# Designed miniproteins, single chains: the designs that were tried, part 109

Each design is a single chain, and the fold is of that chain. pLDDT is the mean over its residues in the fold that is shown.

## One batch from the design tools (miniprotein)

Design m3779
Fold by ESMFold2-Fast:
Structure m3779 (fold): chain A 76 residues (1-76)
Amino acid sequence: SAKEQIENLINQGNENYAAGIANNDPNKLQQAANDYSQALKLAEQNEFEGREKYIELAQNNLNKVQQLMKDLGLGK
């Protein structure tokens, strides 16, 4: 289901974010941003019960990794 795909993308993003921090790996931070971005897009494009919580979670996690990447001089 769309909900399961979103949950899997958020979990993958969390793992990539943790690995990015632990190993100082900018590619893992970029992968986390991509995972959260895809989760957000799927949550916005699919209607299901509790959708708003997944939109909020994916957006907050995306904002967090993007801010960290900016602080590290990665991205724009």
Scores: mean pLDDT 85

Design m3780
Fold by ESMFold2-Fast:
Structure m3780 (fold): chain A 71 residues (1-71)
Amino acid sequence: MKLTVEITWLDDTTAHLVIRDENGNVLADTTVENIGALVGVILRVVADSMPEPAIVEKITETKDGKTTVTE
């Protein structure tokens, strides 16, 4: 399946993370305190999606009111 990852930075160390599937279902909605925790949540969602491999299709990052999209 295809995943969309939305990262909204609340401050320099804290981010709100939302992961959605291709149908718009929310698979994860959590606050992470560092980049390691953020990566851990993404990897956990991908692992829990087995036996089908999950592909991160798009990452949207919002920091200080500026939005960056990575495909």
Scores: mean pLDDT 72

Design m3781
Fold by ESMFold2-Fast:
Structure m3781 (fold): chain A 118 residues (1-118)
Amino acid sequence: MKTVKGAVSTATTSQAAGGAPATAVAMSTAKSGDENAVKGVATATVTNAGVPMRLTVTVTSHKSGKTASAEASSTAATATVTVTLDVGGEKGAEFTAVASASAAGAATLTVQVEILLE
């Protein structure tokens, strides 16, 4: 009964062939202070498999200044990484999740980040 508390934000960024990194940003606010954790879930997808990808996600609390980061690398067409920031009752706190990905070999790269409160 106490899972994701309905505070979900999703951002998606796509880049056409050009090789520049893609960045997506999601923001959420803790309403009740019952939240134990904030999760950032990032997914990067390329149109052609075998292209090396690097994906990083960072979650920051604007109230405490605490930050958590995770990184993944993949040569598959999709990479996913999740990071959890323990927040323990930060009522009224704003949180930002930032996902950044790069893929060598300049195909369409899409980065999505989702921020979840638990």
Scores: mean pLDDT 70

Design m3782
Fold by ESMFold2-Fast:
Structure m3782 (fold): chain A 85 residues (1-85)
Amino acid sequence: KEKEELELQVEFLEAILNYIEDETEENLKKLLEAFKKLQKLLGNTPSTDNEEELKQYLKDFVDLLKEENKEKDLKNVLKELKEKL
């Protein structure tokens, strides 16, 4: 379970960074899928099953990360998580 959680956290962070680098609908869909997988593993039920609302939430989240220049911090966290994997 711990290793599976770590793998999904890595997938989610990679999807965020990929979307920041190339803001395509394909990368947004991958980010949404990674987010859903991680939420399901953690036992979290999404507050909404509306896919468009979740996509908007993720877009807003990524925009906030870009505005705060958090991309480098995310890359460092991803590296640390991959080392634990």
Scores: mean pLDDT 76

Design m3783
Fold by ESMFold2-Fast:
Structure m3783 (fold): chain A 64 residues (1-64)
Amino acid sequence: MELKEKAIEWAKKNASKLTPQERLEFLLKVREELKKAYPDNREEIIKALSEIDVAIQKAIQKNK
């Protein structure tokens, strides 16, 4: 998933600079884009969102 890879890369660079609200808005936006790209792949969307969330959490921890 190119969209997942781009989202993970963006999260690694930017997540630590965002508020909790902005991080939630980013995840919601990515979820909507994944739904448009893969409407019949609910399980794959859930897995992608989980990987993106893990990348966000790691970026936050690394910069503390």
Scores: mean pLDDT 76

Design m3784
Fold by ESMFold2-Fast:
Structure m3784 (fold): chain A 96 residues (1-96)
Amino acid sequence: SRNERVIAIIDELIANPRAAILREPVPFDHPNFHLLENPVTLSRIRDSIENENMSAEQAIKAWETMVENARIMYPKDSPEYKTIEALHDEALARLS
């Protein structure tokens, strides 16, 4: 089902070494922290899915919010920004 697919994608993102920067909490002392929407980590999204506190649609929304927050935190030419964009493209391809 779509729900099972979304959960599998989140689990794969958590296990992905490229996603290490998304497993840590957003630093509260980052200059742009006050511009972030509902700052969460992949681990927090995964915990919410595992505890049945989050639907597939909510998990997708949380992932999209995380990507937008990363675009606020990291310069467009940074390795971090490029990695997050690549992971987002890969996740969207699997959600279609």
Scores: mean pLDDT 74

Design m3785
Fold by ESMFold2-Fast:
Structure m3785 (fold): chain A 99 residues (1-99)
Amino acid sequence: MEERAKKVRELVRKALEEVGLYTQEEFDQIEKDLKEGKVNDKTLRFLELEVKAEYLIDNKDKKGIKIGATSEEEARVLKAMAKILGIEDNVEIVLVPRG
């Protein structure tokens, strides 16, 4: 795995563990489904979290970072990511409900 991709996945994993949203078994199943090319609500949500994790990593040295969350659970995960990166004071999480 590329170092960048490894950092993104590790950040998502640690944030999910911090929030308690997914168990280790659920995370392993999502990773397996992604490797097999399975597209479902869980894999799509996980990919969205990886995109947002990459955005936070790329912008960690900037102030006034705005990031959207589609649910309160996702907002907690994004807050945990910001905390893990040490940038929680630089990140504004905006709740943007879908549909």
Scores: mean pLDDT 79

Design m3786
Fold by ESMFold2-Fast:
Structure m3786 (fold): chain A 79 residues (1-79)
Amino acid sequence: SNAMKLHEERRKALSAAVDAAKPDIEELRKFYEENPDASADEIAKKVAELASKHTDFGALLALVFEGEELIYERELKKR
C-alpha cells in the first residue's frame, strides 16, 4: 500500500540521517577522549559546531543525544 511505502521511506530517511551523523559522533567522542580537561561548555561548543553540518532532524537528534551523554559524564567526573 501507499502508506507502507511512506513508512519504509521514512525509516530509510531516518537511518540515512543517523548514518550521516556517525562520522561527527565519532569525532565528538574522539574530542572527548583526547581532551579530558575540556569543560562541559567546551564539549557543548563542539556539539554545536558538528551539528551545524546537519539539517536532518534525526542526524541532529543523534548528535545532540551523544553530546548530552558526554557532557553528563564530564560533569559526574568533575573534580
Scores: mean pLDDT 79

Design m3787
Fold by ESMFold2-Fast:
Order: C-alpha cells, then sequence, then structure tokens
Structure m3787 (fold): chain A 74 residues (1-74)
C-alpha cells in the first residue's frame, strides 16, 4: 500500500498531466515543482537503498519535465 506522501505525489502528477492536456503549462510546472519538493524530502528520510534509488529516478524525471516546461514558458 502507498504511503500518504506517495499518494500525494501520485495526485500531484495526475493533476500536472491533466494541466498539460489542457495546455496549462504554468499550472503543470507548479504541480511538478510541488511533487519534486515532496520527493526530495522522501529521499532525505528514506533508509532503504532500493526505494531511495526509485525516488532519485523520479526526481530526475520531474526535474527534466520542469526544465522543458520552463523553456516552453520563456
Amino acid sequence: MMTPDQVRIQDLLTQAFDAIDQGDLSTAKSLFEQALSLVQSMIASETDPQQRAIYQQLAVGLQQRIEELTKQLE
């Protein structure tokens, strides 16, 4: 079962993709930034190396999406 933080990340990601589908790139960027902040907090508190690696991979993916959206908004 997902942790409350994992559920929140999933909710933020769902909202971000919905925003992209609607063409609201600024809202999508804000939602990905919120998800990234939460993932970074989870990495800092995670003691399991396998789970930490999964969160680190997710963080990289979120950073790439934020950068791409930033370029589209500039």
Scores: mean pLDDT 84

Design m3788
Fold by ESMFold2-Fast:
Structure m3788 (fold): chain A 90 residues (1-90)
Amino acid sequence: MSEMEKILLEMKKLVEEFIEFYNKILDETKDPEKKKKIRELLEETKKEVIELGDKANEAYMNDDVEELKKVLEELKKLVEKTKKKLKEIK
């Protein structure tokens, strides 16, 4: 497996772990207004994740390992920021 393929796999794992975390928070939340805020935050985060995924694919196609590493770090920051916001809503 190439270094870039390992980075893409790490990004996929981060997204999958984030979705699992999101579903757990949503399941534990009973207040309809809080559920609405959680869903709105996910929709915004999903758009940003898709944009980062597109950048990662372009970096992979261009053999740009440094750009791919930057996208991974941006994804990590986005996931941590969103997890913090989700915990604050709950």
Scores: mean pLDDT 83

Design m3789
Fold by ESMFold2-Fast:
Structure m3789 (fold): chain A 100 residues (1-100)
Amino acid sequence: SEEEALKLLEEFVKRGLIPRSLLEIFKRALENRDLEQLEMAAAHIISTLLDNPEVSKEELIEAIEKISKTLIELYEEQGDEEGKRAVERGKEKLIKLVEE
C-alpha cells in the first residue's frame, strides 16, 4: 500500500492537485518511519484535495483509503495499536463526510 499511495500521490502532483513539496514531506516521513510527520503530511494532503473542486469524490475516497492504509501499516509495524485504531476511525469519518 505504501507503493500504491506514492503512485497515486505522484499522479496528483503531475495533475497539479497537490504541490510537490507535500509529496516530498510525505516520502521523507515514510523513509524515516516518522509517524507524527507522516500523519501531519497526510492531513495536509487530504485537506488540499478536499479544497480542490477538480478532485472527484471517487478520487478523494481512493486517496483517503490508500493514505490511511499506509499509516495503519506503519502504526502496526511499530506496535501502536491505539494509533492504528485512531487512523481507522478518522478514515471512516472522512469517507462518510465525502459521501454526504
Scores: mean pLDDT 87

Design m3790
Fold by ESMFold2-Fast:
Structure m3790 (fold): chain A 95 residues (1-95)
Amino acid sequence: MSSDTIFGRVTGIRGDVLMIKQGVKWLEDNKVDKDEALEVLDSGLETLERYRRELEGLLKQAEEQGDTETVERVRETLRYIEEVRRYLEEKKKKY
């Protein structure tokens, strides 16, 4: 896999994570029913864990290729996933 391909996938994952965060923000603003909100939160948490695992593999590949720019992008995205995961877990506790 080329570094550009890894970078593109990481960028796509970051976009998906942003959409998950925005979806949870929509739940707050629209006073969605508890059961519906919990379903969205659980789905989001499952997707974040799947992406975290994928990014760990991509990080290893980028490091093996010596692609410093892609390595930094993967690390930034992993930190972002962890922040969004904590945000979703805190929201889930309030329901």
Scores: mean pLDDT 83

Design m3791
Fold by ESMFold2-Fast:
Structure m3791 (fold): chain A 77 residues (1-77)
Amino acid sequence: MEPLTPEQRVEAALKIANAALSVPGVRTAGARVEDGVAHVYIDADSQEALDAAKTAAENAAKETPGVKDVIVTGRVL
């Protein structure tokens, strides 16, 4: 697997983080991409919001060339 360029990593991370942040009830979300793995962190106000945000982040990652895996870490506030 060819590594993503620095610009592609930033674009991928922003796309994935914004997908999670677009879910109602998400308080904060962040993402980084390293070696084709997207690491996503989500703070949500409910378990339902957290689950929806995980799904949104995973879907965004699947649409992103060069991202092979997603690791989502989150908590309910």
Scores: mean pLDDT 81

Design m3792
Fold by ESMFold2-Fast:
Structure m3792 (fold): chain A 87 residues (1-87)
Amino acid sequence: MKRQRGVALYSGGAITGIGGVTEAELLARRGDVEGARRAVEEAVRAVRELARKARELGDEESAELTERIREEMEREGEEIVREAEER
């Protein structure tokens, strides 16, 4: 699992990304569209920062994995916010 490796190299990074999307979903289900947007924005920002740090450390593999997480989070976040707005 990516989480297992992420804990050693990027403590909180992958967890923050997954947690942020989960939090956004919870907030969206409660009708807090603004809270959902903020949760997604914070998670995406944290993951972008980690991708930059991974490349700075010369860990291209972890940087690529982190960028893939960011893309997934952006897509899931867009769906979560859209569903909340439609309600």
Scores: mean pLDDT 70

Design m3793
Fold by ESMFold2-Fast:
Structure m3793 (fold): chain A 81 residues (1-81)
Amino acid sequence: MSKLEKIEQAALMVLQTVLDESEDAEAIVAEVEAVVREARAKGLSSLEIATKAAEYLIRVAREELPDSPRVAAAEKLLEEA
């Protein structure tokens, strides 16, 4: 997998976990969409945008779902990217 593909996969794994397990899923989705929109408005690359989204999602999911094996797997995938 490319670096971008690993980061995108990490972000998607966390997003799916949040959608499945968090009562605040709608708020978290709105916040990550705002992060992506701001990054695009600043002219950041696809890699930088994906990284910011993944980092935001992992941070929030770690606070809400600290024992989630999917979040742990996503963190490892982002670190390996």
Scores: mean pLDDT 82

Design m3794
Fold by ESMFold2-Fast:
Structure m3794 (fold): chain A 64 residues (1-64)
Amino acid sequence: TDLLSQLKSKLLSYLDSLRNRDFKLAAEYLDEAIELLKKIPGSEETIEALERIKKDMEEMAKKL
């Protein structure tokens, strides 16, 4: 399984969701990217950063 191609696809979908101001969908794609990163050793700092961004997206979705 090409994990990097899957990760890239999820991150591109996240960016498209941001362009469309769909913060709920952006959070969902970040969650999928985080799940893929958990399968890659040494990604702990990246996972923490993306989890923080996901939380910010979820808060933005609640305010709209």
Scores: mean pLDDT 83

Design m3795
Fold by ESMFold2-Fast:
Structure m3795 (fold): chain A 93 residues (1-93)
Amino acid sequence: SAELRELGERLAEAFLRLADAAPDPEVAAGLREIARLLREDLSLVEELVELQENSTLSGEEFLERVAELLVRHGVPEALVEAVRDWILAQGRA
């Protein structure tokens, strides 16, 4: 799907900008790996869209479900945890 590919590219660009701003190398590495998968794995983009459209979850619960999805698509669990914890810390500031 051209629409899913375009969405994946836009999301990847956003994650790469966040990685450039991240002071922690582990968080930056996780954000870059997520960006790579958003470009290469259309099934991940499709599942993220379905999760967003069908989700009644709170922001923290939504992030937990996204983290589980990223691990299933091959992002190392430690990198996903580093990115999740960093995003949650930004939301509390």
Scores: mean pLDDT 82

Design m3796
Fold by ESMFold2-Fast:
Structure m3796 (fold): chain A 68 residues (1-68)
Amino acid sequence: KSQQFLDLAKQAEKAKTEEQKRKIKEQLAKLAGVSVEDIDRAIEEGGVDLASLARTMALGLEESARQR
């Protein structure tokens, strides 16, 4: 699962069009078990871009938050 988030982060960095970015958001939302609206909210509230969010998820930052 974490490898899929890393792959999406790399795809987001290479995404050249808004269509590609939207598809990456959809895949990221599906893998995280949330909606695309939740992904957009996380980006807006966190002040991060799509690639940074996907990379953070891949690095297991959410696992550290759960252990808090």
Scores: mean pLDDT 72

Design m3797
Fold by ESMFold2-Fast:
Structure m3797 (fold): chain A 95 residues (1-95)
Amino acid sequence: MEITITVHVVYANGTVETAEIKMETSATIGELLERVAKEFGVDTSARVIIAVQNSKTGQWLFEEADPSMTIGELIEKYDIDEKNPVLTLYTTQVK
């Protein structure tokens, strides 16, 4: 199933960039990170922390990105709002 994901990229200097990315729920987090790298011109090969908000509790969860996990598995695991999925990515880039 295709979904539109709102992605916020937080850089080490505190700058935030936002884009909407259309992906299949069967796509992996690794594939999402490749799309983010292309869309924002950011290096996602370094360690990336994903922050997600549980839609039922309002709790923020911070996890190291698992590139083998599917987007659908991430949504189910963290009770993300499937109608408006929002992912915040923290990057620790060394240029």
Scores: mean pLDDT 76

Design m3798
Fold by ESMFold2-Fast:
Structure m3798 (fold): chain A 87 residues (1-87)
Amino acid sequence: MSPRERLAEKARELRVLLKRYTKLLDKINGGIEEVKFYTAAAIVLAGGEFAAENPSMPDAEVERELAALDGFIKDVEDRIKKLEKKM
C-alpha cells in the first residue's frame, strides 16, 4: 500500500471516530475544551484528506500528515473511551 493510500485510509478512520465523538459531545453538552479539541482534530483531518488527493505532495509532507493523523486517532479513541465509561 502506498503512503498516500495509507493516508487516505487513516483520514477515513479519523472521520468515523470524529462522528462518534460529536454524538457523545451532544449528549454531555461538551464544554469549551472539548470544542477546541474537536476543532483541532477536524483541521488535521482536512489537511490529511487534502494531502491524500494531491498527487504532487512530497513524501516528507505525506509522512508528516500520517503522523498527525495517527496522533489524533489515538487521542480521539482515548477521549471516546473515557466519555463512554463515564456515561
Scores: mean pLDDT 81

Design m3799
Fold by ESMFold2-Fast:
Structure m3799 (fold): chain A 75 residues (1-75)
Amino acid sequence: MPKVTVRVEGELDAEAQALIAEGEAKMKAAKNVDEAVKVAEELAKKLRSLGYRVDVRVTVSSDGEVTVTLRVTPA
C-alpha cells in the first residue's frame, strides 16, 4: 500500500469538516493511489454540492510518498 498524506486548506463549517475527516480516513485506508484519488474526487464532489470551490492536487514526493492536497474555499 502506498503511503498517502492528505493536506486540507481553507475555512470550513462543521458539515464540511466532518466530510473531510471521513474522506481523509478513507484515503489513508485506500489499497492503492488510484483508490485514494477516487475518494478525493468524491469528497470534492460532495463539498462542491455544499457551495464550496475545491481544487484537488496530487503530488509525488522524492521518497515516493503521495500527497493529496484539497484546497477548499467558499464560492
Scores: mean pLDDT 74

Design m3800
Fold by ESMFold2-Fast:
Structure m3800 (fold): chain A 76 residues (1-76)
Amino acid sequence: MVDEVDVLEALALIAAAIDLKTQKVSPVFRKTVRELAKVDPERALELVRWLIGKTTDPQAKAEAEALRAELEREIA
């Protein structure tokens, strides 16, 4: 369980780093963050908010904000 969360977090961080370089929200990041949210919703939201704060492309930022809103609705 803990190892699964750590692997999902590591994959999400790698995807986020690539997405920052490309200024895009990738399908890999979306899928990994959603899987992480099932086991650690606070960590998943923190990663999405971090990506929003670092992204300068308006479309990618809007997509990340939409993903954050979807995750917040799924949690509560």
Scores: mean pLDDT 77

Design m3801
Fold by ESMFold2-Fast:
Structure m3801 (fold): chain A 80 residues (1-80)
Amino acid sequence: MIKITVTKDNGEVITLEIDASEDATVKEVAELLKEKGAPEEVIELIELMAEKKPDLTASELSVILSDYKLGELIKALKSE
């Protein structure tokens, strides 16, 4: 089980628990978040990360999401 914490640009913090291993792919994380009814903006971010960084693990994703705001990450990923 992995805890994913996402900080929105307005400072709101969303914590989601997903039934995945630390080695799960970002794509698998995106599917599990859809199953849990996560906000569309969170799903968009994770799907962009799966496209740009397909080898990223759930554990690595959790660390990245703890350091950056959602809108900042989306903008950075789209600029590539």
Scores: mean pLDDT 79

Design m3802
Fold by ESMFold2-Fast:
Structure m3802 (fold): chain A 71 residues (1-71)
Amino acid sequence: MTALQIAEQRNWPVERISDDVALIKDPESGAWLAVNVETGEILGVEELSKVDPEAAERVAEELRALGLYVE
């Protein structure tokens, strides 16, 4: 199962940034995680920028808007 499927199954807040990238909020910690929808990999902004720089910029801006660390 992908991280996105687990989040949807558990009714965690999910925001889709693109067809390939979503933000998932862990309700216990309150942290947001960027994930690849197809592979289920948890992405840091740095790792995402190597694959899709435009998606990384959108995710970084979303995380900044939420007051979360962009690392």
Scores: mean pLDDT 68

Design m3803
Fold by ESMFold2-Fast:
Structure m3803 (fold): chain A 111 residues (1-111)
Amino acid sequence: SRSRELGRDILELMTETVLRKVLKKLGLDLSLLTPEQKEIFGRFYLVLIGLPMKKEEFEEILEKTVKAAANGLKELAEFLREVIEELKERGVHESDIRALEEMLEEVEKLI
């Protein structure tokens, strides 16, 4: 479907825009991230933006996620696991937790 291709392109553009902004703030280069890491980050970002959290906490999680991703898939998986457990303790909805757990499973399969 043409609409699915357009939706994917928009998500890729939004993800890259957010990634470039965070990477610039951290003094890191976008070339440090693989296409797979960028896709996983984009999906993680979409879940996070829907969660009820403070702006400062959201920005901290994004910065830590980008740093972990830049260090590799193992570091990214470890950080995602930490975030999932913290969100579970806060009583975040089961559907959002499941989306994050599915994402962690995909990252762990790539390691």
Scores: mean pLDDT 72

Design m3804
Fold by ESMFold2-Fast:
Structure m3804 (fold): chain A 81 residues (1-81)
Amino acid sequence: SLEEVRAQVDALLAGLSPAVRTLVRVMVAEVERLLAEGVPKEEILAVLDRGVAQILSLTADPAERALVRQIAGLLRAYIES
């Protein structure tokens, strides 16, 4: 469910720096907006992939990169459900 995904994402956000956390929150909000508007899954996944790539280009911390990828995986699974 979206509620379960949000809870898991919020837990992972705690491990991110403030700057990366802000960017991830913006990305999550954009994905939620596109889902609410009924945008095709393929387009939402493309937006998610571009957002993740941009965020990963801005952090060199391996632990933070792993958390961003984990959040992306949770969002991807939800979009594809």
Scores: mean pLDDT 86

Design m3805
Fold by ESMFold2-Fast:
Structure m3805 (fold): chain A 84 residues (1-84)
Amino acid sequence: GDSEINELRKLINRLKSLHPEARTLADLLEEALNIIENGGDKLEVEITLGLARIELGVLELIGAPKEVIETARKAIELLEKIMK
């Protein structure tokens, strides 16, 4: 619903503004949300979400701060919930 979309936007903005190392992930999540809001193809959203999950894995591998990892996981989980 709109509340979930607004919560996701807040998490994306947090990732972009407070955590520069997560900008690529934040941009991917924002692209996926824009596709959803414009009535785009669900497969395109799924591909973008897959790329976001890969980027989260990279952040975990390089030892990004716990807050970055936790915020990114919450954003991905919320986007998955919005998808269906």
Scores: mean pLDDT 83

Design m3806
Fold by ESMFold2-Fast:
Structure m3806 (fold): chain A 79 residues (1-79)
Amino acid sequence: MTPEEIVARKALLERAARSEPAGDGGAYLTLPGFKEPVAVDVEKFAEPFARVADKASRGEITQEEAVKELKELAEKYRV
């Protein structure tokens, strides 16, 4: 794993674990079980994570549904 991949992985996992988009259109997502960063395939996880986050931000899915989907994705792409 390259140093750049480690940095990107930390940033992605930090965002996923916190899932606290701030701002006028933001929602706070609680990710039960993401109390510590989990090892995931960052490249495979990034796009699905972004899709779920986008849907939640648009109100197309509930926060509970988004959290459940993100947990399943994190487990699916676990290394």
Scores: mean pLDDT 56

Design m3807
Fold by ESMFold2-Fast:
Structure m3807 (fold): chain A 69 residues (1-69)
Amino acid sequence: APPEHAVIRVTKNGEVEYEGTNVSEAVKKAAEAVIKGAKLLGIDVVSGASTDPELAKEHAELLRKAFEE
């Protein structure tokens, strides 16, 4: 997979912060959908990704867990 660096963070207020230069559009849409849903339910969501393959895998799993909840 091509190297990517992105940090997608959601605050308790439901604000989305994104930092990166190359991120899959699908990832952004998924994060936004989860955040919007979580905000309506009054819960928080956190996700992230990096160019480091090992860090990216850990963040991907964290995002998946939040997404599946």
Scores: mean pLDDT 53

Design m3808
Fold by ESMFold2-Fast:
Formats: C-alpha cells, sequence, structure tokens
Structure m3808 (fold): chain A 74 residues (1-74)
C-alpha cells in the first residue's frame, strides 16, 4: 500500500542517518519486516540497501550485520 511504501521510505532515511550500529540494525530489521510478505521485493530492496551502505562508507562490520538480518529472511 502507499502507507507501506511511505514507511519504507522513512526507514531508509533512518538507516542512512543512523549514528550507531544499534540504530542501523533496528531500522533495517523494521524495513525487512515491512516487506517480508513479498520475497522478490525483500531481495531487491535488501541488495539495493547493502549497495547503498557500501557506497556511503558504512563500516564493513555493520554492513555484515545488516546482511545477516537480510539473509535470515531470504
Amino acid sequence: SHETWERVRRLLAAILSARTRAELLAAAEQLFSEVADDPEVLRGLGEMLLSLLRSRGVPEADIRAVEALFRERV
């Protein structure tokens, strides 16, 4: 729904502005839960997110933690 995509967009903004690993993981967990009912959307969004985090210079350890959350759902 439009409301779901509005929440997804807000969660993506929260992920990109996260100041701690805990904030990053909490936002990523919520994001993956919002799209968990569509495996193809989850896969595409997860891959896009991991690419964005790498391009923004997020520490590799934090990216690996997000990837682990993603892989548990794929």
Scores: mean pLDDT 82

Design m3809
Fold by ESMFold2-Fast:
Structure m3809 (fold): chain A 98 residues (1-98)
Amino acid sequence: MEEVERVAEELEKLALEGASSEEIGRAVARAAAVLRALAAASPEEAREAARYLVERTKKARAEAEATGTAEQANTAKTVYDAVKFVAATVEAEAARAA
């Protein structure tokens, strides 16, 4: 769970402060690895963690859209969309393995 929080904080920071495509890609890949590791041990904890990451990045996107520039809002949207895709992919993989 501490690893999930660290990934959430990293994704939130990238969404709010701006990041390169490489930095976003690395953070999203780390999120995917954390969710897959959780899914192997506890599918329920993995679903909760996936939902948590989606909500944290959704909140960051809303903040960027309300207070940031159009470029910051676009970066936050990219992070949010990538996290949503990863969460859905891990959940689909877990469902097929069951």
Scores: mean pLDDT 82

Design m3810
Fold by ESMFold2-Fast:
Structure m3810 (fold): chain A 97 residues (1-97)
Amino acid sequence: MNLDAVKEAAKKEFGEEPGAIYLAQAVRDYNGIKKGEKVVVALDNKKLGDLGENERPAGLYNPEDGSFLDSGVLDVKTGEVRDEKGNVIAKVIEKLL
């Protein structure tokens, strides 16, 4: 896992350091990722007005090379990551940072 590459990619997307980084597992097939595959989720600390109390913008990254996979929203209370259409695409396994 290349965590430094994920941090750098997340900084470029967010314009700031990610607030947290999580290991997650895809709960369905989406955007070339298969159900059960591992992804890294970087949380942006910015709270957007349209998001819920526990929701934050998130980027999804390949754990091997840090390449950007998708944008989503992480619910920090449930550990669920949703795509822009509101579909649950991944679930947090553990906090890495």
Scores: mean pLDDT 78

Design m3811
Fold by ESMFold2-Fast:
Structure m3811 (fold): chain A 85 residues (1-85)
Amino acid sequence: SDSRDAAVGTGLALRAVGEATDAGLQVKQGKLSPAEAAERIRAAAEEVRELAKTLGPVGRQMALVGVRAALEAAEQAEKGEPLLS
């Protein structure tokens, strides 16, 4: 079912973005370095990317939107830029 596939893909996208948001907050609180935050975000994005391979086209597309956003946030973290602002 495309609706089930979309729901799973959305959940994975939210997981990737959620990890990026949490890591960004921890950097602001001095709990993580920017490099540690970037590494954590990339690990979460890679896990979501792998899980996306098991989904149908709709779910995969939705999950990969989250992966791209998370990877962009990781790059911004390494540059000392705001994360997901």
Scores: mean pLDDT 84

Design m3812
Fold by ESMFold2-Fast:
Structure m3812 (fold): chain A 92 residues (1-92)
Amino acid sequence: MLEELRAAFREVGDANRGLHPSAEAVLAAYERLAAALEAARAAGVPRAEIEAIVAAVEAEGAAYVAAHPEEVRERLAALSEATTQLFREHLA
């Protein structure tokens, strides 16, 4: 449970940094996070533990961005292209 929640927060963090290959992958990451949060709350995981997971994952993500600024830039460009494609399909 806590490992699943941590993984889901990492996926959403990666999405926010453009590290997902597609807009669909970004949406899937948010859906997995919503499910993991619901499961954690249903299991009675304390709010403080959830907040600690968020803080740890955000710190890990910030360190990754600082170490790999070019990779993050390239992936954000790829996400922008995916978003444009999704818009084109929506407007068809």
Scores: mean pLDDT 70

